Designed miniproteins, single chains, continued (3). Designs and how they scored, part 26

Each design is a single chain, and the fold is of that chain. pLDDT is the mean over its residues in the fold that is shown.

## One batch from the design tools (miniprotein)

Design m8888
Fold by ESMFold2-Fast:
Structure m8888 (fold): chain A 107 residues (1-107)
Amino acid sequence: MEEKIKKIKEILKKIQEIIREALEGKKDLREALIEIARLQQELASVLLNKELDEAALAAAVARLRAQAAADTSLSDEELREVLRQLLKEAEEALKNVEKIVEEVEKQ
C-alpha cells in the first residue's frame, strides 16, 4: 500500500510540474497535454483499492479531457484554460490521497 501511495503522489506531482512548465511557456501546450494524458492513464492503472475509486475516476476523466484537448482545434488560450483546470484537479487529487493515507494509518 505505502509504495503505491508514494507512486500516486509522484505521478500527481509530475502532472502539476508539467502543467506549470507549459503555462510558463517552457513546454508546448499540446505536448504537455499528451504527457499529462499518459501520466493520468498510469495513475489510473496503479489505483487498486475501492477506497481510491473517486481518485481513479478523477484520473480517468482528466485523461479523457487532456486527450480531447490534444486532438482538437482548440486555441492556445483554450488549451491554457484546460491546463489550469487539470492543475486544480491534480492538486485536489493529491490532497484527497493524503487524506485517505491519514485515515488508513489511523486504522
Scores: mean pLDDT 74

Design m8889
Fold by ESMFold2-Fast:
Structure m8889 (fold): chain A 65 residues (1-65)
Amino acid sequence: SSMLEELARKAAEFLRALYGDRFRELPEEEQLRIARDVLRKYAPEPLSEEELEELARRVVELALS
């Protein structure tokens, strides 16, 4: 949904602001963990585990772009 895409973009922008280029230096597992934590914090409603994992991957892709 477009709301989930906006959430992912917002999370990615936050991570770029906080970590800058240092984010791409982190192990993938750590990138995904951080993305999940940010999504939990900013999500207006609780995400399922499946939604959280899928969105976390999208957040990492956007943050590294």
Scores: mean pLDDT 84

Design m8890
Fold by ESMFold2-Fast:
Parts: structure tokens; sequence; C-alpha cells
Structure m8890 (fold): chain A 91 residues (1-91)
């Protein structure tokens, strides 16, 4: 199957603040952004979700409680893999 997602990168940009950078197949940025926003909203302790779209790149910034960080990592990794993409966590 042709991959909808190429790469998802999760980065801690401040204490309890995270940034997702998602490289998507052309024309699919809005669909992927909506699905990821809904996924993040479903996780306890996630708040202040902001979505930015620039061409075929989706950037989502959000806050998460430390106890829910692993749940976010697992959910986003699964989402990326289910859509044919790579997943990376930046330290």
Amino acid sequence: MEPLIKKVTLEEIGPGKYKLTVEVAPGHARLVAKRLEELLKSIPGVSNIKVEIDGDTVTITFDVDPENKQAVIEAVKKFAEEHGGEFEVKS
C-alpha cells in the first residue's frame, strides 16, 4: 500500500511541552492533522493542542502530564506505523 505518512517526529520543546512534526503524502495534511488531533484529545493529561499545516507538513504542539507521556508515545507510534510511516522520538 502507498504510505499516507512518511515520518512522524515527537520532540520535547519545553517542560511538559511537545511537538509532533508529520510528513504526509501530498494532499493529505488536513486529514492527518484532524485524525492526530482527535487521537491526542482522547489521551488523558493532553491539553493546549495547536495544529499548523505548511504544505505537506503537519506540526502539532501540545502539553502532556509526565504520567501520560508514554501513552502519547505509544499512540502516535501506532498511528504512524498503521499509515506506513516511520516514528522517531527526539531527546
Scores: mean pLDDT 83

Design m8891
Fold by ESMFold2-Fast:
Structure m8891 (fold): chain A 74 residues (1-74)
Amino acid sequence: MVNISEEEKKARQQLLEKIAELAERYPDDEEAARAALPELMDFAVSLGIKEEEIRRWFEDADAELKAHIDALLA
């Protein structure tokens, strides 16, 4: 199995919390939510997290967020 460092586990947890906050903050404003996705991606990359790993997290989290991430990674 692939081992994840404790620092990466904390980064993943923080990223998931920010995604949840984003969905809660912009429930009726899809454009504002989309505008924030590149900033979340940049944040995750700054922590050393690969785009492929971020996408896998979103696949488990939310189908609509996954669609936005798929468009961003395409």
Scores: mean pLDDT 60

Design m8892
Fold by ESMFold2-Fast:
Structure m8892 (fold): chain A 81 residues (1-81)
Amino acid sequence: SLEEVERMIEAFERAADLAEKAGHTDLATLLYIASAVLREIVRQGKADEALEDSRTLANRFAKLAEKEGLQEVADLLREAA
């Protein structure tokens, strides 16, 4: 649903803020870019596609966050996915 994909996008934005506060500016930038791309897909009327893409990206970013020692970021993204 549109509400589910919006919650996913908000999770990416919150994860980006946490990564930025932890000094991981590159990861934060990638998470912000992902959230912007997902918002654009939703704007094009493809909310179901955006939801599937967001779940895939959340799992991939969670693994990257774990590798960087950002467990709180990883947990936030996995809980949303």
Scores: mean pLDDT 86

Design m8893
Fold by ESMFold2-Fast:
Structure m8893 (fold): chain A 93 residues (1-93)
Amino acid sequence: NREKVIEEIVERVVKELEIDNPGEIETVRELVREALEEGLTPEQAYLLTLAELLGDVDLAEEVRRVAREGRSPEEVEKRLRELLALSQQALNR
């Protein structure tokens, strides 16, 4: 069920970035849906949405590049986890 996959990714992004505004949650849902429509995997859609919301244009392009090349995004995922930990500390003010 595609809608269930979208909602699972949305919940992860919303929790990770501590989003509580309904309009922002809808923007997250739209970004996730668009990524999946581009043919990205659920994990790639999650990573792309996080990168775009964090304003990391280079990371977003890297996720799209990895997807086009058919490579695993594990390297991008590890980098994103480190950036999220740093961003979480910055946003926790």
Scores: mean pLDDT 73

Design m8894
Fold by ESMFold2-Fast:
Structure m8894 (fold): chain A 68 residues (1-68)
Amino acid sequence: MEELERLKAEIDRLIAEMEKTTDPAKVQELHRRALELVEKALELGADPETVKEWIERIDRAGARAVTK
């Protein structure tokens, strides 16, 4: 599960960066990258509850950029 572990680490890092930034362009780019990695992790058998949590956090961070 080395590929899945790497994806989990990258997803967590992207979410943390999204939560830290308020630049709409940066948030949109990170949002897109995070969702692509989440889909890949899901295909590799990532825990559904963890995937749901990531998607919720990603969507929340993205929504903050739109509210501007």
Scores: mean pLDDT 75

Design m8895
Fold by ESMFold2-Fast:
Structure m8895 (fold): chain A 120 residues (1-120)
Amino acid sequence: MEDVRKEAYQAVAIALRELAEEHGDPAFREVAQKLEEYAKGAKRKPSPEDVEEARRIIRRTLEALLADGSYSVEDAVKIAAMEAVMRLVARHGASVEEIEQTFRDVARVLGLPGKPELLK
């Protein structure tokens, strides 16, 4: 599971760097850099499929959060990145408990306030 988490962090970081080139907002690169720091020691590079899925999840989550109008771009990017990491580890067979632990770790890494629940 730890290796899967690190691969998920790398996949999300790659997707965020690519989205930063499209949108130009520094929040994308800043969040990518934080995830890359925690991905250190990953034994394998993430699959292209995981990177594409991360990009898809981030775009969808950002669209929803920015449409709400209550979130800054920085907060929306952080939440979208966290959602993408959780969804990727779930796709690799993580248990509900392992997904919750991943959520807590990513929230801490990104400096998100409190301990948000899994997206309902």
Scores: mean pLDDT 78

Design m8896
Fold by ESMFold2-Fast:
Structure m8896 (fold): chain A 77 residues (1-77)
Amino acid sequence: FDKEQEIADARAGLRALIDEVERLAKDPNASKNEIASTVTAAGIQLAAIDALGGKPSPEELERYRRAVEAADAHLKA
């Protein structure tokens, strides 16, 4: 199995989930369950990258943190 490709695919998956969390956090019609599920999926993907010995870029980690913060704000509204 190509470890480098596996890590690259996992990072691409993380970016897609971050994009979705950002979208849902800004969508006034998004369900709280949908937001919570997507945040959970992003966290699982981040853990999977770590398990593979990979590492997100500092920019990807900062986007993740901001996305989770925005989601938390939406969930508390």
Scores: mean pLDDT 82

Design m8897
Fold by ESMFold2-Fast:
Structure m8897 (fold): chain A 84 residues (1-84)
Amino acid sequence: SERERELEREAVRAAAELLRRASADPSLSPEVRRLLGETADALEAGDVDRAQRLIDQLSKDPQGRQVLKEIYAELKRLVEKLEA
């Protein structure tokens, strides 16, 4: 259970970093970049409810959905390496 909590904390940190990097991508719309940055802020603050609402908003935008898919794939790869 302690190892599971440590992996969850590392996964949340990795997700926040990936969202923060994506928020700096000039090819994305200003609205998508803002939502990505706010989601990173929410995760860093431990505000899970706010992060979930922001992810829902991102998922309704086609560009936001694509970025979330890419972040999820990268996060899955990172977590699998942490478990090895």
Scores: mean pLDDT 85

Design m8898
Fold by ESMFold2-Fast:
Structure m8898 (fold): chain A 75 residues (1-75)
Amino acid sequence: MKVTLKNAAGEDEEIEVEDEKKIRAYKLLNLIPDPVLRIQALAEFDKIEDPDEQYKFAVDYIKKHYPELLPEAEA
């Protein structure tokens, strides 16, 4: 499935993604309103190879820095 997401550089990137957890993780990190923190979080996320660890990183990051976005993370 092709998905357009913001990459670590803040550019729109069309990627072929088979893992739904990776898609959800990218969407969660793209909810970060601060562009500097979003770029930093996406750069750390891109270093993680395991989709389960990527999803955990995204959820933990949102819970720690933006707990008000948690309902969106759980949807």
Scores: mean pLDDT 69

Design m8899
Fold by ESMFold2-Fast:
Structure m8899 (fold): chain A 72 residues (1-72)
Amino acid sequence: TTTETDEVDGEKVTVTVTSTSTSVTLTLKNEGTKAVTVQATGRDAASGNIYSTAPTTLKPGETATATFPSVL
């Protein structure tokens, strides 16, 4: 599990990546003070496929999760 921090319009957004042999789960959390629209994009290293979340509006303190298949 890895955690990255990005800023959108001055608002802190944390991205937590959890990987298994068959899936990758992204958890996005708005740590800021106003609503932000977020979209996560990942690349599967084994297949080279690109996976992207649908754009999602997160209020302060809200989380969104997305799960992508990992082809090993």
Scores: mean pLDDT 71

Design m8900
Fold by ESMFold2-Fast:
Structure m8900 (fold): chain A 61 residues (1-61)
Amino acid sequence: MRVVRAVKDLSGELGQFLLPRRGERLEVLREDEETGLWLVRSLATGREGWTGRSLVEEVAA
C-alpha cells in the first residue's frame, strides 16, 4: 500500500476532491497523469477522492 500524509489543512471545498486535514494518512489508489491529481482513500475515515500532489508527502508503508 502506498501511503501519503497531508501537509496542509483544508476544508469547505468541492465535489470529488478529498480535502485532508494536516497529518491525515491517505492511501494512493490511482495517479492521473492528465490532471496531475491522485485518487486517494483516507485511512481514518475510508473516504475516497481526488487530491493535489502538493498537498501530501510520501510516508513509509
Scores: mean pLDDT 71

Design m8901
Fold by ESMFold2-Fast:
Structure m8901 (fold): chain A 90 residues (1-90)
Amino acid sequence: MAGDLLVRAILLLEEGKIDEARKVLKEFQNLYPQYVDKPVSEIKEATELRARVIEIFVKYLKDNPEARKLLSRLSPKTQKLILQELEYNT
């Protein structure tokens, strides 16, 4: 469930549906506040929102390695970015 919400948010951002992605992230924040250090409502810029989703997903994947299988649902460029963040923050 948690990983599915994060994948949906990333896919919406890749489609340029910024407001829909923000709505999905607010849903994630309400269900899993432990993964969200900064309120989603404070993030105005699309690029900052994208970076924040990636950061949250990396944090989630560290606690839930099995969810790495969800990366195959994302674009190769986004998969590479998430994998690099996982390696860098070890």
Scores: mean pLDDT 78

Design m8902
Fold by ESMFold2-Fast:
Structure m8902 (fold): chain A 87 residues (1-87)
Amino acid sequence: SLKEKILEIIEKYEKEVAEVLSDTSLSPEEKKAKVTELTAERNGEIGKLVISEEVGKIIKEMILSGKSTEEERKLALEVREKLSKLL
């Protein structure tokens, strides 16, 4: 599920942050910089996952509604395929 995938990303992030915080070779400034970078990476991964899931849902509903043209359905499938390659 989407929730399980998000929790897996969170758990990975928490482990990496714990390793940074326990590293006695790093200064407080270096620890802050690394945690900031890890937070940005985590937020980016979660954001991409959520956007991909929501767009996938919209495309599926458009195809299943029967109210779209054949050209619109073809475009929707091409967009979905391109998005799947970005993950």
Scores: mean pLDDT 78

Design m8903
Fold by ESMFold2-Fast:
Structure m8903 (fold): chain A 85 residues (1-85)
Amino acid sequence: MENIKKYAEAVVKRFVELLKKAKTDEEIDSIRRSLLNLAKQMTPEEQKALLEALRKYLEEHDFSPRIKEALERVIAEIEKLLKEQ
């Protein structure tokens, strides 16, 4: 369980760093799709850990509206994946 949480936090940190470096809407959308595709390969337990890490990151950090919207969209899409399980 601890390994799943650490993995989820590392994934969120990596993708947020990529989003902050993105210069175009196309780059942001590509990063968002990559994160969603990774989430689709995860177990339901890993998907839940990823959701908690994403929510925590949004609450603890200020983001540009564009990055915040991208992260909120990923959260909604992962919630939908969990609902299908």
Scores: mean pLDDT 80

Design m8904
Fold by ESMFold2-Fast:
Structure m8904 (fold): chain A 85 residues (1-85)
Amino acid sequence: RELLLKFVEEMLKNLDNEEKLEEIVKKVLEEHPDDEELHIVLASVSGILAELQREKRKASPEEIVEEALRRAEELKERFEELEKE
């Protein structure tokens, strides 16, 4: 998704600035309050960015988006499985 890619690019540019990262996230949530799917993916993006910063490695926006989408799907599957137990 082009919109998600743009947000990830902006977050990567501000990786060293936690306040700006929070501002970007808040802006996305305000502009897309009913997009629960986007919120889950955005949370996954934040986790990936934290891992990249901790491990001092870099990834492309495309790689981050793909990984975030994968994590969001895994999270949904886990919630569905827990409800059936």
Scores: mean pLDDT 72

Design m8905
Fold by ESMFold2-Fast:
Parts: C-alpha cells; sequence; structure tokens
Structure m8905 (fold): chain A 71 residues (1-71)
C-alpha cells in the first residue's frame, strides 16, 4: 500500500539521518517534509497513522540521544 511504502521510506530516511548524525532541527524538518508528502498521497485516516509513526521515529531518536547525553 502507499501507507506502507511511505512508512518504509520514512524509516530509511531516519536511519540515514542517524548514520550521518543529523541535528535535532534537521530531524524535525525531515518529519515535517514527510508529513506534507503524506497529506498529498494518503487518506485522512492513513495520514493520522503515518503522522503517529513519524512522531514515534522522531521521539525514539531524540530519546536515545538524551539517554546517551545523560550517561
Amino acid sequence: SMLDKLKEEAEKRFEEARKNKWSEEELQKLAVELSKEAEKRLSDEDVEIFDKHLLGLLAEELHARAKEAAA
């Protein structure tokens, strides 16, 4: 489905961002960009699911960085 394709693309882009040590600001911009693309291609219900997935990816990365900084 288009939802699954966009989720896979988001996961790959966040993985590349992690490998390249993107800033928090760059990760937030990436999430906004991906959300805007989803709004053009998905139903309202699928956009909600996709946005939750994006927020999860962003939160996971930021949480991991916060834990590393606290150690």
Scores: mean pLDDT 82

Design m8906
Fold by ESMFold2-Fast:
Structure m8906 (fold): chain A 70 residues (1-70)
Amino acid sequence: GPAEDAEISRLARELTEAAARGDAERARKLAQKLVEMGVISEEQAEELVEAAARGDAERAERILLKSILA
């Protein structure tokens, strides 16, 4: 619903920001919430954590856009 869509958008934004900072631990926590909500797979969550560990915010954003808009 609209509240869930707003939360997903907020989590995606915060995850992209965490990736830009290289904050893999925060990215893992945010990705876990997206998995619990059924928005992404556990495999996609691992890819997001790897992107964050590398400071690759662009990769993180691409993964999130493909997953959320699919």
Scores: mean pLDDT 84

Design m8907
Fold by ESMFold2-Fast:
Structure m8907 (fold): chain A 69 residues (1-69)
Amino acid sequence: MSEKELEAEILKSLALMYAAIARLVSEEEGRELLEKAYKLVEEAGKIDEKIAEETREYLREVEEELRER
């Protein structure tokens, strides 16, 4: 794995972690965590567009779930 590939995977993992925690906390706190996750996905996308797109789809699902609460 190259340095860039590792960086993209780390950013993805952090974004997924923030999204997972967002599901467990209040709507206000979850929204803040999702904003951080989206920023991490944007950085990952600069390195690997496919990783970013797959992660962004998951973040959209979490965002919809939080809106329904």
Scores: mean pLDDT 80

Design m8908
Fold by ESMFold2-Fast:
Structure m8908 (fold): chain A 89 residues (1-89)
Amino acid sequence: EKEELEKKLEELLESLSREELEEMLLYIDALLGKITDKELQEKAREFGIKMGEKFQEIAQLIVKLLGKELDTEEILEIIRKLLEEKLRE
């Protein structure tokens, strides 16, 4: 159900520290081709290795909640907005 999926998404986001939220944003920006700095690309790769499974779980929950008409870039931008909102709180 939608409520169950939303709760799982919230729990996953709450399980991330502020540093991990920032690292996930960097990872998304790297996947979107927005990062040209070598050190930042390396940090994004490290995040992908350590937290890639959790990132994929978040992406799958977004697809289930919002529907399958979204392309990869749209999914990444949605996750990015959710992370930005969480970081502002």
Scores: mean pLDDT 77

Design m8909
Fold by ESMFold2-Fast:
Structure m8909 (fold): chain A 87 residues (1-87)
Amino acid sequence: VDEMAKIIRDWLEGKISGQELAAQLRSLPLIKSLLNSSDGEVRGTINDFLNNVSKAKDEKELREIIENFPLPEVREPLLKALEKALS
């Protein structure tokens, strides 16, 4: 959560691009495990999510992308990280 919050804050402050945000999220163990899933649907879902994140321009777009992610084990930590980045 703390690491995710820092990454999101850096993006909110304009220090990194949406592409860099997506690349840093790809490096997190939670996201890496989904990208390496044997389930092609899970891999497709996380790749679509990261592609959408790479194109996000503001906090509102990022929040909507996270809220639309179907897996609670990823959505909930990311929402907590976003709220922490905003506080």
Scores: mean pLDDT 82

Design m8910
Fold by ESMFold2-Fast:
Structure m8910 (fold): chain A 82 residues (1-82)
Amino acid sequence: MKELEEKMRELEEQIARLEELIAAGASKEEVLAQLEEIDRLAREIGDLAREIELTPEQKERLKELTARALALAKQAVEKWGI
């Protein structure tokens, strides 16, 4: 539980950083590195979620974070041709 919540907080922070990089017109390399970090965290969260029972609140939070990350990834692909 605690580890999952900590990883979800990290994911939210990494998503916010990606938003800042996109808004600032950062390099393709910086955006790609941030996308890779988000993918890594998402996989770690997925592994943890498989081992524990998620509360309805945790499921909704993870769903929101996933949707936000996917939208930003699409924006980055369109802008930088990744």
Scores: mean pLDDT 80

Design m8911
Fold by ESMFold2-Fast:
Structure m8911 (fold): chain A 136 residues (1-136)
Amino acid sequence: GRSALLQQKLLRITERLRQLGIDSRRIAAGAEKNLSNHASADQVVNTLAFLAERTLESFRLTGEGIDYLEALSAPWLTIEELTRLRERLRMLGNKADARAIEIAQGNETDTAGAAAEAYKLGRDLFELLRESHKLL
């Protein structure tokens, strides 16, 4: 029935969010390597762009998951917690995207600091996805 279809769609979202969590760890490791190897601005931009794409996909998928959970009459507290986590994902994705644009425009002279920020953003994404996975 419709309920079984919604549960299957929710499972697919959960599986994709798990993969995005794995990807966020790779992004964080890439940023750490950029710090240690005095990476170019282009390498930092690419790392931030990949982070922004994964974070914003996670935001979209979390929103879809919330819709399915609401259709399945999930507890209000679960919906509220996921809504807060979704907003944090949106903020992280927008921050990563804005930083990538700023560096690409030549407005950043501290490439090591930018790489450190990318590393922190990748770690923050992993933690948010871990929290979201517990609620889905």
Scores: mean pLDDT 82

Design m8912
Fold by ESMFold2-Fast:
Structure m8912 (fold): chain A 95 residues (1-95)
Amino acid sequence: SEVKKLEEALELFEKDFEEFEKAMEEALADPSTPVETLRDYLEGVRRGIASLEQLKKEAEKVKAPQELLDRIEELIKRLEELRERLERAIAEREA
């Protein structure tokens, strides 16, 4: 079903996100991490948000279960929090 395909796409995103978040946390914890590396993570976060917003629209069109929509919204929120942290870290390191 279309809902099953969306669930599979979300599961892959969740797995990739966990690996991404871990790598980003390690980069943020290291004051010697180049600003260029943090900007690459920021670009990744922005692309991730855009992809999840698109996935959310598709889920709404097929009337996916609320639990699936909630999972997508949770990931968007987590990425937005990471975006704010990266923007702050970049600003501080460029000062």
Scores: mean pLDDT 87

Design m8913
Fold by ESMFold2-Fast:
Structure m8913 (fold): chain A 65 residues (1-65)
Amino acid sequence: NAAARALLQAAGRELAKLMKERGAKLQVTFSFDAAGRPVITVDWADDPAVKEEAEARARELEATQ
């Protein structure tokens, strides 16, 4: 699915950028909800503020797809 691949690539790019600019580490899981829509879950971050920012960026990317 081209849309799912585009989301994965965009998420990878944005989260890598966030990690570099904040000097932080993230753990992320990609899954599908009950309706088959792609979902990005931020499982862990070494900084709670970075986790919140990563979650916000994930929601924005999901809304775009």
Scores: mean pLDDT 76

Design m8914
Fold by ESMFold2-Fast:
Structure m8914 (fold): chain A 91 residues (1-91)
Amino acid sequence: MEEVEKKMEEEIKKSKAPEIGLILLAGYYLELGDYEKAYEYVEKLEELGYEEEAEILREGIETKDRSLILEAYRRLVERNLEKYRELAEKA
């Protein structure tokens, strides 16, 4: 399991949009109730400069407030929509 996660992280780093892979993994582990792993991917998201979204996600995990978790995801998706659009235009 850890070896698979390490390979996924390597592929995410090679991606033009690594933050998307990180938020998806954080969300996956949140749905599974694996908060330890969710926090790990939230920290990596913060390292990419998504500090505000990472902080909201962390608080949602700690308080078990699903609305805060959903808000953080919404904000990250909205921020990344412009980046995705720009990448698509350059293709």
Scores: mean pLDDT 71

Design m8915
Fold by ESMFold2-Fast:
Structure m8915 (fold): chain A 101 residues (1-101)
Amino acid sequence: EAAKIAYEGGKLAKEGGVLAAKSENKEAMLKGIAGAIAGIGGEFIGRNAKTKEQAYQGGTSARSGGLSAYEGGKLSKNKKAEELGKKGYELGYLGEKLGKA
């Protein structure tokens, strides 16, 4: 469960980050790139997690990626990037909490 949630959060953070990275606003673009990279990390770790510790790590990466994508979405005024980033952050945080329990 925790691993699957981290995987889903990472995917959403990656998608939001990729959208924000297309921005002509340099700050939004950099936030989008960071969100995409951390989102990819959360997706990869969550998909391959065998332990609660690994699910926690995937959740942490997805949470970080989602926050960056959310901020990039806001700066770029891309509502879809903002919504995907927020969902990635929320799922990443939940995966992090469940991985610790």
Scores: mean pLDDT 87

Design m8916
Fold by ESMFold2-Fast:
Structure m8916 (fold): chain A 66 residues (1-66)
Amino acid sequence: GAAAMQKAGAEGGKIVQAARQEAAARGLTPTGSLTQNKEGGTMTIRVGDETITVTVEGDKVTVERS
């Protein structure tokens, strides 16, 4: 339902914000991009040489670091 999707989106956003705060604390400038589809969105943020990808699909949140 819409409430579950909103909660998943908020969780994904919180993860991205935590990554940005970590980058700022380390003196790094994070960069990111957002790609959306009908079932949710993918947010990619780069912190130095690390890439964090957060995928929101319906009520599911997936986090990958590389």
Scores: mean pLDDT 66

Design m8917
Fold by ESMFold2-Fast:
Parts: C-alpha cells; sequence; structure tokens
Structure m8917 (fold): chain A 70 residues (1-70)
C-alpha cells in the first residue's frame, strides 16, 4: 500500500545518504558525490518501491565502481 511504498522510498533515501557520507569519507571526486546527490534527489521523487530500488542499485553500482577505479 502507499505507506509501504513510502517506507521503502524513505529507506532507499537513507541508504543513498549513507553512500554519500562514505564517498566523502573515502575522498571520492566531487563529480561522484554530485552524481550520488542527484540519485538521492531522484529516489526522493520516486513513486514506487521498485523505482526507488532501481535508483538505489544505480547509486550502489556507482559507489562500488568509483572505489575500485581509484
Amino acid sequence: GPAAEQAAIDAAVAAVERMIAEARRLGLPDSVIAELERLRDQVRAARTAAEAEALLKRAGDLLVRSVITR
């Protein structure tokens, strides 16, 4: 229901915010941090849990890729 969708979106936002904090701690480029912040804003605008999960996966993939290529 709508409450479950909103809870999933809120959890995904919190997860991306933790990824942004980790990226800052690791000293990743400002461009990576900016892209994670854009993905966080897109997650906040998501209408379904599935949309939020897809965006969260993109954020996770970006963080992992950015860590291994440094």
Scores: mean pLDDT 88

Design m8918
Fold by ESMFold2-Fast:
Structure m8918 (fold): chain A 60 residues (1-60)
Amino acid sequence: MEKIHDIDSDYSIDLKDLDKNLIDPDDNEEYTILGQRKGKKVEYYMASEKDYEKNKHLLK
């Protein structure tokens, strides 16, 4: 089962729940889904534009 991880926390969400909303209801920030391939597995990360710029060095 594929999961999407928050780049700044241990939070994760199943792909099936993405259809609800990628906007945080508390601050209306939009999130970008990033994919990283590790061998035969693809890991997905959810990051706001600010979080992506801060933590993009972790995506290898």
Scores: mean pLDDT 51

Design m8919
Fold by ESMFold2-Fast:
Order: sequence, then structure tokens, then C-alpha cells
Structure m8919 (fold): chain A 58 residues (1-58)
Amino acid sequence: SGFDPSLLVDESTNVTLGDILKAIREKGLKTVEEVGKLLGVGLGSGKGNLMVEAALRL
């Protein structure tokens, strides 16, 4: 799939889509909550949550 790894998911923590995909792959993460705990991202944003859920489905 053609995801851009430089896309920012959370600007407050400067977390990219690539960071999320790497964490999911390396740690076998299954939930948005697990991603937030590891990367310290603010998961209160609907857009950020949707991007993480989309990444988890890959």
C-alpha cells in the first residue's frame, strides 16, 4: 500500500505514520490504546485515531 511514512499523525508529539507502522510491526500492537501508550500520542483527535486504526488493519 502507498502510505507516506512522513505523514504526521500527531503534531504535538511529532509522530509520523511511519513511526506507527514500525511500532505495530515490531511490537504486534492490536489497539489504538497500545499505540498511544508506546508513542505518547494524544489519541483524542478523531483523525489521529482513524489513521492509527487504518494502520492496524494493514
Scores: mean pLDDT 69

Design m8920
Fold by ESMFold2-Fast:
Structure m8920 (fold): chain A 87 residues (1-87)
Amino acid sequence: MEELEALRAELAAQGASVEVTGADPTKFSEAAQKYLPELRAAAEAGDLDRAVEIVRKMFEDAGATVTFSGGDPETALAYLGLAMGRA
C-alpha cells in the first residue's frame, strides 16, 4: 500500500495523466484475469519493474492504447499495475 500511495503522490506532483483508449472491455477483462495473479504478486512485493512489464502485456492482449501526459510513463505504468494488483 505504501508503494501505491507514493506512486500516486508522485504522479500528482508531476501533473501526470494516463488515458487508456481502444480497449475492448471484454478483452481487457480477460487479460486482467489472465495476468492478475502475477500482478498481485508484483504489487505485494512492491516490484515496480515487474508490475510495469505485466501491465504492458495486459494492455497489449486487450488491444489497448495507453497515452501518458506530463511525467514519467514508467511511473504511471507502475501505479496502474500496483492499483490493479491490489484491487
Scores: mean pLDDT 68

Design m8921
Fold by ESMFold2-Fast:
Structure m8921 (fold): chain A 71 residues (1-71)
Amino acid sequence: GAEEEKKERAQQAVDDGGARAAAREGLTGPEARRAGSEEAYKQGLISKEGAEAAAKATSPEEVRAAASKGA
């Protein structure tokens, strides 16, 4: 349904945003993921709470779960 699609889009936005930040600014791992979560929030794809939770996550799986929950 629409909620499942929003969650997948939020996860993809965090991943894509992080990858773009890594390529553009040379960020790695956790820094790239934080940049991705901020980008998704700025685009209105996830909530502020979701972005904050994703930024504090220690693994890619936790980032996706946090971003997905916040969508």
Scores: mean pLDDT 68

Design m8922
Fold by ESMFold2-Fast:
Structure m8922 (fold): chain A 68 residues (1-68)
Amino acid sequence: SIEERARELLEELRRLREEAEKKGMSDLAKAAQDLIDRLEELLKSGKLTERDIERFEAALEYLRQQLS
């Protein structure tokens, strides 16, 4: 479901934030937290769409590239 995929993305974003924090990449950790906050808000609205999930997935992959 869209809700299950959103929860999976939240878990992946939290892991990314932790890794960024461990590496001292404060801006990256902040960016990950901002995505977490926005996704949680959308999930609570009950109006989350497949397109929203695709956008968060793309944003997560972009942030992952910053760890390299």
Scores: mean pLDDT 87

